# Designed miniproteins, single chains, continued (5): the designs that were tried, part 104

Each design is a single chain, and the fold is of that chain. pLDDT is the mean over its residues in the fold that is shown.

## One batch from the design tools (miniprotein)

Design m19604
Fold by ESMFold2-Fast:
Structure m19604 (fold): chain A 99 residues (1-99)
Amino acid sequence: SMAELERLEKIAKELEELLKNKDYEGIKELVEKEGLSPLLLVTLLAELAKQKAYDLIEFVRDHALKLGLEEVAEIADLLLKGDFEGAAELARQLHLKEQ
């Protein structure tokens, strides 16, 4: 729906601002309070990897596991192991499934 799209855009903008400011506690709160889509969680993981915020990647992995988002959790685990190519390929496959 249009209202759901507007909500997702607002959450994405809030996430971008928190990432820009490296407000990692704010990111944790946003992840826990909001039902972030699998693709938005993957986008978050990519930016956290660029910032080398590995503790937050582990937090997002554990959150994804609690929600049964197995592919998001696997992407996070690959990033934690330094397998950036494997993480990117799995993220690409997940994006294709959601289209």
Scores: mean pLDDT 83

Design m19605
Fold by ESMFold2-Fast:
Structure m19605 (fold): chain A 92 residues (1-92)
Amino acid sequence: SSEDEKLYNKLIELAKQIENPEIRDELIELIDEFMQALKDKDWLTQTKSMLRITALFVEEILRAKQAGDEELVEKLDKINKEVSELLKKLLS
């Protein structure tokens, strides 16, 4: 739907805010996998993709904390919260 396309575009814009290209690209791939799983009504892949997205953010936030990069921690936490809200809207 046009609403799902708008939510997808917002997810991709959020992913592009991630400066680490490897993490950005992995997040985009997981978002694309989640969107395809929604179309296919593949609830298992939808759940796995969401868990993998959460794990990716948790791992990167922990790395930033270990490096003492408080600005990056705040940025990643904000992006994670916005991504989570958009994923919930797609499931509604």
Scores: mean pLDDT 89

Design m19606
Fold by ESMFold2-Fast:
Structure m19606 (fold): chain A 85 residues (1-85)
Amino acid sequence: MRLSAEEVQQQFLSLFDRDGDGVIDAEELERALHLVHGEPLPASEEERRALVAEADKNGDGVLSFEELLGLLLRRQREQEEAQLA
């Protein structure tokens, strides 16, 4: 299922608040990708690694809420752009 930016933010706050650890782990990332793309996870290992590497600009091996939200919004914009073409 496709989500708006506001829905993505609320969903991530729910996932973040559930753990309360201040970071997004692999399980939370998989849930987020499933909600945005509407496809069963895991996605291909190569694609998942590329998305994580792109979002993890700090190189700390974990994603902040800000980094994960940016990745999901970018993926939505790319899909919208493809529909215009």
Scores: mean pLDDT 58

Design m19607
Fold by ESMFold2-Fast:
Structure m19607 (fold): chain A 63 residues (1-63)
Amino acid sequence: MAELSEEEIERHEFWREVSKLLDKYLKEGKLTPEQVLEAMGRIEKAPSLEEAKKIIDEIVKKA
């Protein structure tokens, strides 16, 4: 069993929260499936949840 580092745990929690937020906006009709894919690609390079949220907000505002 591989021991997860604190950084790996933080990255897992990051993607969990990002996925929840994207799913919520998709269900609310704020994002299309295409915009979700665009957001995922941009968020992959984001170092923090705050930056990920800014990326999502920017895409939503463009819609």
Scores: mean pLDDT 75

Design m19608
Fold by ESMFold2-Fast:
Structure m19608 (fold): chain A 85 residues (1-85)
Amino acid sequence: SSVEQKLGDVIREMSLLRMSGYSNKEVVERVLPKLKEVADLALKENADEEDINMLIDLARYLKRLAEDSGDEKSAKEAEEIIKKL
């Protein structure tokens, strides 16, 4: 599905940013908006449970990284993604 493909792109970008030495805060700031777009698409396309669970897991992971870096804004945004899924 387009959701599955876009999820793969988000995961790959996150891995590349980490390998390139980006901080947790920078990774969250770059990846979280893209995850939000994929979550919106998943809701519009009635994505399957596996894709929804992967989105929730990624959002939880990014929330933790935001909290660990003191980025309250990004942590709240990640929580809103979780709540709407």
Scores: mean pLDDT 86

Design m19609
Fold by ESMFold2-Fast:
Structure m19609 (fold): chain A 64 residues (1-64)
Amino acid sequence: MISEEEARELLEKYLPPALEEIKRNPLDEEEIAELRRVLAHPVRGTFAEELVAEVYRLLLETAA
């Protein structure tokens, strides 16, 4: 089981290169619409749910 801090460190290390890849190969309109649908559902209660929502938000901001 990884800690919240370890998960955040992994995201800080790997997420910026992934966001740069999306900037080079942008998400299509269907992928963006799907991300918006996921984010429209309330995420509650677990660290994993909050982490997934945060990653999706950053992907949307990079693609939009």
Scores: mean pLDDT 63

Design m19610
Fold by ESMFold2-Fast:
Structure m19610 (fold): chain A 69 residues (1-69)
Amino acid sequence: MSDIEKARKIVEEVYKETGLSVPLSKALEFLKKYNGDVEKAKEEAIKYALENRDKYGASDREALRELLA
C-alpha cells in the first residue's frame, strides 16, 4: 500500500473515531514520523484532531475534499 493510501486510511479512521477530519498532509506527517506504522500514526492523528477540534470540523472536511479532488 502506498503512503498516500495509508494516510487516507488514517484520515478515515480518525473521522470514524472522533468525527473530525484531519488534512491528508497531517496524516502523511504522522505516518512519516512513525516510519509507516499506521497504528501509531493513527493514534497521534486522533490526539491531534481532538486537541484541534475547533479547526477540524465541517469546514476542514470541505478543504480535505478539495485536496482529494
Scores: mean pLDDT 72

Design m19611
Fold by ESMFold2-Fast:
Parts: structure tokens; C-alpha cells; sequence
Structure m19611 (fold): chain A 70 residues (1-70)
């Protein structure tokens, strides 16, 4: 079983190593498409990146992964 919390933490860490917020948003859009995330969830995560609220981003992603991988 995939650990949703550890996966979310690893993904957010990788995103934060990208050189710009624009690159982080592009990465997120690709991830959201690959995971089949709802547009509303993707929009909330993009806003978290724009606001530099990476804790909120991690929490949203963890919840989404938990729902998909359960």
C-alpha cells in the first residue's frame, strides 16, 4: 500500500526544488492530470502554490492520494 502522507511530503519536497512557481504549477497540472484529480482540487492546489502555503498543498494532496489509493 502507498503511504499517502509520505508520498505527499515527497512530492511537495520535489516541487519546492523547482526554480519557479510557474514550474511548480506546470508540474502540479501534469500530476493532477495523471491522477485524474477534479478541476476544483487542482485549482485549490494552484492557489496554495501562489500563496506559498506548502502545508496546505501537502494536506490537499495527501487527502486526494488517500481517496484515490484507498
Amino acid sequence: AVDAKKSAEAIVKAMRELPSKEDQIVFLEGLADALGLAPEVTSEMKEAIRNENYQKLKDILEKALREILS
Scores: mean pLDDT 82

Design m19612
Fold by ESMFold2-Fast:
Structure m19612 (fold): chain A 68 residues (1-68)
Amino acid sequence: SMAEIDRLLAEAQRLIDAGEAVPEELLRRIAELMGIPLVVVRAAAHEARTYGLSFAELVRRAVASIRK
């Protein structure tokens, strides 16, 4: 559901902002629900942490690129 996706994206962002590792299970669930490869979700989490970017925005851009 969209509510579940928003919750998981928000939880991942909270962990990133706290400087904590995002659990692999959380990243896998996001990849599954969004229909994008896990490697793309991991890359988005890394970029969000490294550059202070929005994880949700990076994931949404990846979805738009794949699904059009």
Scores: mean pLDDT 85

Design m19613
Fold by ESMFold2-Fast:
Formats: structure tokens, C-alpha cells, sequence
Structure m19613 (fold): chain A 92 residues (1-92)
């Protein structure tokens, strides 16, 4: 449970940063607690952001047998939504 909650929190923070159009690196580092992800957002590096989200996908998949169907499905749907927000944000 705690690991999937951490992944969900990370995905929600990325979505928040993208939707708020935050471009200040220091504020993004504080929000995301991840300097590499914050830099990728500031630099509008689609490839780096999608790679990070793909790493979170692999973590969710590794938890499949430890999560309820609703928790697993919810985490994957949020992940897909985050990928779409990344593509939409960086296309502008």
C-alpha cells in the first residue's frame, strides 16, 4: 500500500506542475522533490519525462500481485492520464 501511494503522489505532483505551467526550477524541485524531473519540466524534455513515467509504470507492474484490482487499475489509469498531460503540455 505505501509504495503505490508514493507513486500516486508523485504522478499527482507532476500533473499539478504541468497544469499550473510552473517554470521556476526551485519551486518545481520543492514540489516534486526530484531535481531531474523538475529539470525535465523546465527544459520541456518530453523524452525524459516519459522515461520517468515509464519507470513508475514498471514499479506499478511489479506490485500487481500485492495490490487490489481497484488500486492497481486506479494507479495505471492515473499513469496514462499523466502521460497524456505531459504530451499536451509540451506540445504547446
Amino acid sequence: MKKVEEIIERLNKIVEALRNNETDLEKLIELLEDEEVAKAIVERNLEALLKFVDELREEILSLKDKLSVSEYTGALLLLIGTELDIELYLSK
Scores: mean pLDDT 80

Design m19614
Fold by ESMFold2-Fast:
Structure m19614 (fold): chain A 89 residues (1-89)
Amino acid sequence: ATAEAYAEALERVAEEAEREGLEEVARVAREAAERLRAGADTGAVLSELVARIEALLDPETARRVLERVGEAVIEATSAAADAAQAAAR
């Protein structure tokens, strides 16, 4: 549930990155989503994604992309919490 929510959020980030011409960012975001679905540790995947984005982009563009990744992760965390609360009866 939580892994799927994060994977979906990262796929949306990848689609947005492609629209902006950031093809390598889109690729690494999709790879991160696939790793999360495969059961990789969420913290490790997100940490690696942050490091790869910082290496691919200039500092200003990296900051903007990482802000969007952070927003997507927060949205996914809220969605996972809502799903967990709905399942608790």
Scores: mean pLDDT 80

Design m19615
Fold by ESMFold2-Fast:
Parts: C-alpha cells; sequence; structure tokens
Structure m19615 (fold): chain A 80 residues (1-80)
C-alpha cells in the first residue's frame, strides 16, 4: 500500500536525522539506528523479516557517515 510505504520512509528519515544530530560515535550511531528504526517500523506493523532487512542495510550505511548523510539528503528531497 503506497500510503504505508510513504509512512515507513518518513519514519526511517526521522530516526536517521535524529541520530545524526546527536553526534554519536560510529558504533553508537549504528546501535541507535538499529534500535530506533526497528521500534518505529514495528509500531507501523511492518513484518519482522522486512524490518530486519531494512535495519541491516541502514546499520551498514551508518558505518560511512558521508554516505549516510548523502542518502539522508536524497530521502528528504523525495519524502519532503
Amino acid sequence: MAVVDAEEGRAILAVVREVLAEGLSTKERQEAIAKRVRDALTALGVPEEHVESIVAALVALAGDPERLARVLALMEEVLG
């Protein structure tokens, strides 16, 4: 459902933006993203296997703050 997909994207964007603003170390940033994204998507009713796939991808991306910042900027442009 397109409305649910947009809500998922906005929830991910909000979490990633908040974590980046906190000035955490790479490991702390990866852990914060994993926990908060999992919590947010679970609250939206996203299936566990889909949540874990998204979390794994974002945690890997969070290991490169420059790449994560570029992806965040693109998500902000697409999702508003």
Scores: mean pLDDT 75

Design m19616
Fold by ESMFold2-Fast:
Structure m19616 (fold): chain A 88 residues (1-88)
Amino acid sequence: AVNTATASATATGPAIVTVTVSVSSADSEPATLTVTLTSDGEPPLTVTATANPGETVVISLYAPTDGTATATATVNGPGTVTVSLTVE
């Protein structure tokens, strides 16, 4: 079966958003991570990464100093997937 998980975080002022996806080595197929960062006054930024079985992938995005930034992370993959989102 395909698993999908979503997490989001919002920050005001300068922030680094860190998104981590991990795929168990027991899984036979990769998982895809999509992160969308929306910041006031800036166009949306979208980053996609793939994690293979037994791999951990970390994406870090910078939000500008003025206004509000929102990051949304979606992971789609078969088997067991763990999603963590940290805002700094």
Scores: mean pLDDT 71

Design m19617
Fold by ESMFold2-Fast:
Structure m19617 (fold): chain A 97 residues (1-97)
Amino acid sequence: NVFPITDTPAAIAGAKIGIRAGAEGKSIEEVLALAADYADEHNLNAEERAELFGAAMLGWLIAKVLGDAERLLALAEARDVEELHELMKKAFEKLSK
């Protein structure tokens, strides 16, 4: 299942965590640990945690596959979720070929 990065504070925070960690060469397990720490520090509910973790995994994947972390972080900061979604589609297309 492909979950879109939504324009919520939790999803944007998750995307930034994932993109940064992917650019730094961190594993998916390290990304999930960073997302869990953020969720605990901000007392996120179950729905917000799901958005955060989903966006963090997607951000990590996009950064690893496409490699343009500076642009991806700028898009997340601008909350340009439409362009992030297009880049996510391109990342999945590269993985499926």
Scores: mean pLDDT 80

Design m19618
Fold by ESMFold2-Fast:
Structure m19618 (fold): chain A 89 residues (1-89)
Amino acid sequence: SSVTPLGQLMRDLNNGKLPESLKADMETLYNFLESLMQVLYEDPEFAKKFEQFAKENPEALLEVLKELLEEKITDPEEIKKKLEEAIKS
């Protein structure tokens, strides 16, 4: 399909539709999405690296997002840090 893995994931999360591997209450999901969008908006170079990582390692991305949501981590700096660590691995 023409949809990128990140684009599909963001669309599903924004519409309140969770992938089977992701479970979170709606408040945590909403706060997480706002923080993730803030990170991507404020750092376009990071957003580009994140998109590339999502295309090449969608399973690893889902595992990181699952961990963040399960631990209810919604802070933009912590989200960015965890994603940067995953990209470097």
Scores: mean pLDDT 71

Design m19619
Fold by ESMFold2-Fast:
Structure m19619 (fold): chain A 87 residues (1-87)
Amino acid sequence: SLEKAKENAKKEVLKVLKEEYGVSEEDLEIAKEQMKEIEKTLPTIDEIIYALRILFARIVVGEKKHVEELTEEEIEEILEKFAKIKE
């Protein structure tokens, strides 16, 4: 289900940030708050999952940009990295 996919995406993003990228507990708490804001702001589960992938990418690339400040190329690179963690 889409709801299960959303929950899995949230868990996988936080896991990969912590285990593979060594993100601090402080930055993980910031990421959790940003995920919560995304869930409150976006009307559909598909849009939430997409925004979670973009959030993951913003953190991994080391750019603390808003989603709207990301280039199409940055978004594509991000989605590729996110796709790899699903396997």
Scores: mean pLDDT 68

Design m19620
Fold by ESMFold2-Fast:
Structure m19620 (fold): chain A 58 residues (1-58)
Amino acid sequence: PARVRVTADRGPEPGGEATRYTLELVGAEHFLADTLDEVIGRLEWGPDKLVSHGVLHP
């Protein structure tokens, strides 16, 4: 069974779009904080879009 858990860590950066995310996959403990943090900043998806696609859930 597939499982995805994402923890969103927003830094004390007012007006900053970068957010640190930790991705945990089934059987594999992954830290994609740098990748997701960068994607959130440059990508317009944001956490809501990622949740809709089943990539992350708060």
Scores: mean pLDDT 45

Design m19621
Fold by ESMFold2-Fast:
Structure m19621 (fold): chain A 110 residues (1-110)
Amino acid sequence: MKKKEAAKKLREIAKDDSLSVEEKAERIKKILEEIGVNVSLDPSVLTKEEMQSLAEGLAELVEEGVLFGVYVGPDEEKRRETLLENAKEVLKKLGVEVSMEELRKLMEEA
């Protein structure tokens, strides 16, 4: 699946009020895995509004080619590490090499 197609499908899922939070999570996971994104998505920690916002945000990141992994669940450490790993990969594409420790410091000050 191409990134533009994946982004379009994610936006359609975000706007589909007929789908439950759980059904949206399953569809999002399938789309992201088809484009090589590692996904751990627990729908039980999200409201309907949060799931819609997540799907829309993921669509933008996919379209820009800056999404490499997703973690949504109760483990704050895994959530933080997934964000840092995505940031590192984005910076690498821009020709900037930065350590995970430097990224952690930047995220703590943001």
Scores: mean pLDDT 76

Design m19622
Fold by ESMFold2-Fast:
Structure m19622 (fold): chain A 70 residues (1-70)
Amino acid sequence: RPSIAELAQRITDLMRQVIREHSDDDEVLLRLGELAVEVHDALDEPDPERAIERLRRVLREVEELHRRYS
């Protein structure tokens, strides 16, 4: 099971990759901003299992966004 820190790092690394590939796409950047807020909210979750579930959901959304606009 990945740790909260490992999931947050993977999300951050993938977000940076999407920003590099789509730096001129305002819709992609706006969506990434929304997902970054969700990461912050997940890290404030007092239940570590719920935090991990929320981070996994955000990771899937970033992966889907990357795939859709690649």
Scores: mean pLDDT 80

Design m19623
Fold by ESMFold2-Fast:
Structure m19623 (fold): chain A 68 residues (1-68)
Amino acid sequence: PVNLEKSLEARRRIEELKRETGLSGFEAMEKLLRENPLSPEQREIAREIGEKLREIGDEFEAELKAKA
């Protein structure tokens, strides 16, 4: 299961960075990951999740384009 406490902490810190710097959520997350690198296991899971989300996005975009 996803660690909710860790997720909430990371989200809070991302929001704080966005407010302080005006960075996008992605840029703020990248900065946090540089300071607190993921374990190999966490990095692999994050990559897989990111890849699946991107794939879903691409499929959805293709479907919208087909409807147009």
Scores: mean pLDDT 63

Design m19624
Fold by ESMFold2-Fast:
Structure m19624 (fold): chain A 68 residues (1-68)
Amino acid sequence: GHTMVARTPEEVDRAKEVLRQLGAREIQVLRTGDGRYVVASLSGLEREELEVDPDYPNTVETLRFAED
């Protein structure tokens, strides 16, 4: 998958749009302890690996896009 770092909600929205344009089917937004956001396009396996990383303790949003 693809991962982008954002510092503001506006940057999160921009990152979501970039990943969507790159063909992302599922996007997760995670908040880090240092006040950043991680915006990631994940497969099932990549999601499992990311969720056990102590730097990504807080999931704030998950978006799923249909295959059209």
Scores: mean pLDDT 63

Design m19625
Fold by ESMFold2-Fast:
Structure m19625 (fold): chain A 74 residues (1-74)
Amino acid sequence: MSDEEMKKWIEETLKLFGLSATPEAIDKMVEFANGDLKKLGELLEQLLKRTPYGSTITVEDVDEVIKEFKEVVL
């Protein structure tokens, strides 16, 4: 999947849950996933669990989830 397709998928998924993200946060999520939709989906699942309805996901939110995700797995 291309980076642009992943960005669109993130934006559409977040909208379904009443959320948004900064462009920088979306870029960070795409970079972390590195073309892996399963990895992207797992990252989004963790962000959705942590982020209240109507909130904007920031780069800092993404960085915290990535740290915890890696600590749980490796």
Scores: mean pLDDT 78

Design m19626
Fold by ESMFold2-Fast:
Structure m19626 (fold): chain A 116 residues (1-116)
Amino acid sequence: MSISKELAERFKRVVEEFLDLVLDPSNPAQAAARDAVLAAMDALVANPDDLEALKKTAELLIETLKSLKPQNPLMQEAFERMIEVLKKVLENPDDKEVFEKAVEEMEKIIDELLSS
């Protein structure tokens, strides 16, 4: 089952929005981590059927999130929810419905953070 280019682009958009909320742009290590994640996302958007690119992108994002200190309890909960949906993608990388639901949950997490 192939992930659509549109779904891969939505995934990149929500990840970019989340990273912009949680990363410090003045921190060179965090800026480099953001660039690495977005480069992996660009590779996935270019070839959304590449399951290895999807797995590597999800793993890199999980590692990036685990390396960050959340600023408050709401951020901590958002990080845990993001990691959990990414783990579901890694367990079912060829399942389009699992990936689509993961992107929808990520979009919901961003929406809740922006509304608080």
Scores: mean pLDDT 81

Design m19627
Fold by ESMFold2-Fast:
Structure m19627 (fold): chain A 73 residues (1-73)
Amino acid sequence: NEKASNAGKAVYEYLLKKGMSRENAMKVAQKVASELLNGKSPEEVAKIAAELAKKYGVPVDKKELKEIITKAL
């Protein structure tokens, strides 16, 4: 619960630093928190987040996203 929210916030901050808009970064962050609450692994969630970030025009490294998510848990 709180850990999933923390992971979402960490991804949000990371995506803002990469130049994503607040609106799109929030959508990715909410997806990260939701997928973690649904029992998906950090690896699976990082893949989903990277694909969504690419769709929003901000390509990111899946491995770096996994590290950010794992550290926040």
Scores: mean pLDDT 85

Design m19628
Fold by ESMFold2-Fast:
Parts: structure tokens; C-alpha cells; sequence
Structure m19628 (fold): chain A 62 residues (1-62)
């Protein structure tokens, strides 16, 4: 069971504006570093704006 990537991908879909495909792109881009990614780094992923990046960062750093 690939629990860490699947769990993170599902958590990312809880963010408004992030669907399952975009969540997979984020996880594929950062891998394990996703939990330490800054909003600025998250905006480097195609389809993520500044507001969505801040929401992702807030969700993963709770």
C-alpha cells in the first residue's frame, strides 16, 4: 500500500480548485518534499495560482 502519496493526494483534493489530476501533478512534482513546499514553490506547478498555493500550504502545515 502506497499510503503516504495516496494520503497526500487525497488531502490536496480537499483544497478548493484542486481536483484529483492536479493533486497528482503536485505530488509528482514535489514527492516527499510536498510537506515542506512553500506557496511560491507550489505556484510552479501548472494550474496552481497564488491563492490555491496558500491554501495547500495551510492544509499541509496544520
Amino acid sequence: METDRERITRLLTLVPGVDEELAQKIVDTFGDDILNATPEELTKVEGIDAATARRIHGLLNR
Scores: mean pLDDT 76

Design m19629
Fold by ESMFold2-Fast:
Structure m19629 (fold): chain A 65 residues (1-65)
Amino acid sequence: GTRVVLKALRDFTAISSPPITFKKGEEVEAEVLKELPDGTLVIRLLETGLIVEIASSDVEIVEVL
């Protein structure tokens, strides 16, 4: 998938095991594995390798790596 820097636009909890909470303004490096038609992004966090589901409306792509 495409590697990106994602910025949280608000506080939210990603669907993962265990659950991961992002705070507004937090930036994370991720690989976009899949974009679902409902606006859900399936991403891999590059630091941990964890696969998480987030709403595309909760994040902004600030850089494509």
Scores: mean pLDDT 83

Design m19630
Fold by ESMFold2-Fast:
Structure m19630 (fold): chain A 74 residues (1-74)
Amino acid sequence: MEELEKRAVELAEEAGKLEGPLAIEAEALTALALMQLWLAKELEKKGAPEEEVKALLERAEKLIREAEELLRKA
């Protein structure tokens, strides 16, 4: 989880240094990824099933990968 958070924060910082629609979209995707990670952390705190936490982490990772690809094109 912390490694994904670090990756998302680093991507958001990189997106913030770039201009244009692809950079804005990448920043939006990283924000969504951070929200998924926050929700996973809160659900884990509340004793939610491990499968639900895992699903949120997988969604966050997919969003991070999409943001990385967009920034590569920006």
Scores: mean pLDDT 80

Design m19631
Fold by ESMFold2-Fast:
Structure m19631 (fold): chain A 80 residues (1-80)
Amino acid sequence: MKEKAEELRKKSFEKGIEDYRARLAELQAQIDQAKADIESGKNPEEAKKTLESLQPQYDIATARLNKLEERKKKEEEEKA
């Protein structure tokens, strides 16, 4: 039973990192598009409002991912 719990923990952790990476990639693409629209003058006011709404979401997701990656790195550094 202990081995099964360890494997489930590892799977859950890995999936969490992957899910946050996918979310960040999506948010980054939207942010990059908004920045491009601002720079090109295509829709600067709407793009700026979109950027302002996406930035907090990106910052939160980045902080969550960084905590998960830091935990993974620490576990890898403690390798026997």
Scores: mean pLDDT 76

Design m19632
Fold by ESMFold2-Fast:
Structure m19632 (fold): chain A 79 residues (1-79)
Amino acid sequence: SMARKLLEEKNVLTGEELQKVLDELGLSDRIKAKITKIELVNGVVILHVKERLTPEEAQEVARKLAELGYSGLAFEVKE
């Protein structure tokens, strides 16, 4: 997986590389628009979002990341 390779090699993704990962995950445009950065810290994926995800959006993200082998997920909201 390109998404997994980018996460493991770089640990912090923004810009074009972030968009490539989100596109591979198949997230909706509404969810992609909220995510500004992905970090991988000790096997935990941290999503930086400009707006809180709904419970349904958060479940979609968690499911897609679990399919890549990441069971740890946290959200950081920029207020």
Scores: mean pLDDT 85

Design m19633
Fold by ESMFold2-Fast:
Structure m19633 (fold): chain A 75 residues (1-75)
Amino acid sequence: EEEAIATIQRIADAVRGVKLSPEAVKGLLRAVKAVLDGNYDEAIKILRDTAEKLKDQPEEVAAFERAIKVLEEAK
């Protein structure tokens, strides 16, 4: 599960320095669980769905777009 841990670390790097709302944190935790379960497509969907809820928070949306790119590159 070395790849899953490395991917989670890259996601952490993507959101570093951004203040996250409770909704953003919940979305990230669900996505991390999907990554640990090997379900990268589900993790990407969770992040995209969460980003739609965060549309009024441009810094959080940008961080989620970076995290989505990390997951797409890890597939």
Scores: mean pLDDT 83

Design m19634
Fold by ESMFold2-Fast:
Structure m19634 (fold): chain A 64 residues (1-64)
Amino acid sequence: QEALARRLLASDRALELLEELSKDPERYPVTLAALSRKLRLPLPDPNYVPSPEEAALLERLAAL
């Protein structure tokens, strides 16, 4: 998991996605939680069902 976290931190896409999600964390809580888990950051409360936009962001995260 440390190797995966290092790859995500080095990825411009992962950093851009994290920055986008941090602007509206309430809009994409599930994606932000998944990204935070891969980066070993504190997780937000993931009790929200993902929207279609959030599902697209989860696909982007999976592609990283």
Scores: mean pLDDT 58

Design m19635
Fold by ESMFold2-Fast:
Structure m19635 (fold): chain A 82 residues (1-82)
Amino acid sequence: SKEEVIEKFEETYAEDKAIVESQLKGSEEKKKEALARLEEEFKKVLEKIKAAKDAEEAFKIFAENQRALAEAYLNAVREAAE
C-alpha cells in the first residue's frame, strides 16, 4: 500500500539520519544547521511520496530520490565540519 511505502521511507530516513548524526564533526551550531538542511530535503521527498496517486508511483519516487537523499547525507557531514 501507499501507506507502507510512506512508513518504510520514514523508517529508512530515521536509520540513515542516526548514522549521519554519528559521523558529524564540528560545532553544535554547525551540526544543527546541517541537520536542519537535511530535514528540508527529506520533507521535499516525503511530500512527493505523499502526493503520489498509488503505491507504485510512491515507490518509484522513493527509488528515484535515493541518490539525491544520499547526496544530502554527505552534504550534512561536510557542512557540519566547516
Scores: mean pLDDT 83

Design m19636
Fold by ESMFold2-Fast:
Structure m19636 (fold): chain A 72 residues (1-72)
Amino acid sequence: SMAAIAASIQLELDSILATVDKLSKTDIDAAIKLLDGVIGKLEQLQKRYPDLQVITDAIQRLRDKREELLKS
């Protein structure tokens, strides 16, 4: 169901952001690479579910985090 997909994306997003925060303290390039990989997967999912706002919001949140790391 769409609700199950949305819930899975939110849980995975929180886990990924926590991993990125931890990884950025020791290897910022690896943190950025992880973000790029997840963004790419979400962009593919967005093509299948273009009206699912949670995917659009997740992509934006990950892109914002990537920009923060690039400014470090």
Scores: mean pLDDT 84

Design m19637
Fold by ESMFold2-Fast:
Structure m19637 (fold): chain A 96 residues (1-96)
Amino acid sequence: SERSLEVQREIAEGILELLREERPNISEEEENEILERLTKRLRELHEEGTSPTAKAAERYRKLLEEGAPEEEIEKAAEELKEAALAEMRETLEEIR
């Protein structure tokens, strides 16, 4: 859905902001390499299905499919964004 694409965009923007806050003095090439690693890790976490991000994504999808109230869908979207950014921050700390 358009809403799911918007959430994905907001997560991508949040990851970029996180990277620029934590590593403000890296080259564009280094930024791109780290973003590729973060994107790969986020995909792996989603595919495993057991991470906080994967669980939040499943909850968000279920609420959309069930036609849940807008407030619940918005809350689930925010929880998904928060989980994704927290796991990306942890991954970034491991990248040396």
Scores: mean pLDDT 82

Design m19638
Fold by ESMFold2-Fast:
Structure m19638 (fold): chain A 77 residues (1-77)
Amino acid sequence: GIDEVIEKLEEEAKKSDGNTKIVLEMAARAVRRAKERGMTPEEIADLLEKMAQVFSKIDPKAAEILRKAAEEVRKLA
């Protein structure tokens, strides 16, 4: 479920350094808050995809992890 996606983002952040770590920690918090506010899996997937697009040129590694997280969330819709 969504909790497993949050856990994966937090685990990837722990394995990462610098900017990638910060981006993934921000993404995990954003997904957790979105879930708490009752956003749908589709809306959460859209949020993750928008974050991946924003960071694609700045941090391609973080962007790839965020795109994979969005795909996992979409499977829950």
Scores: mean pLDDT 86

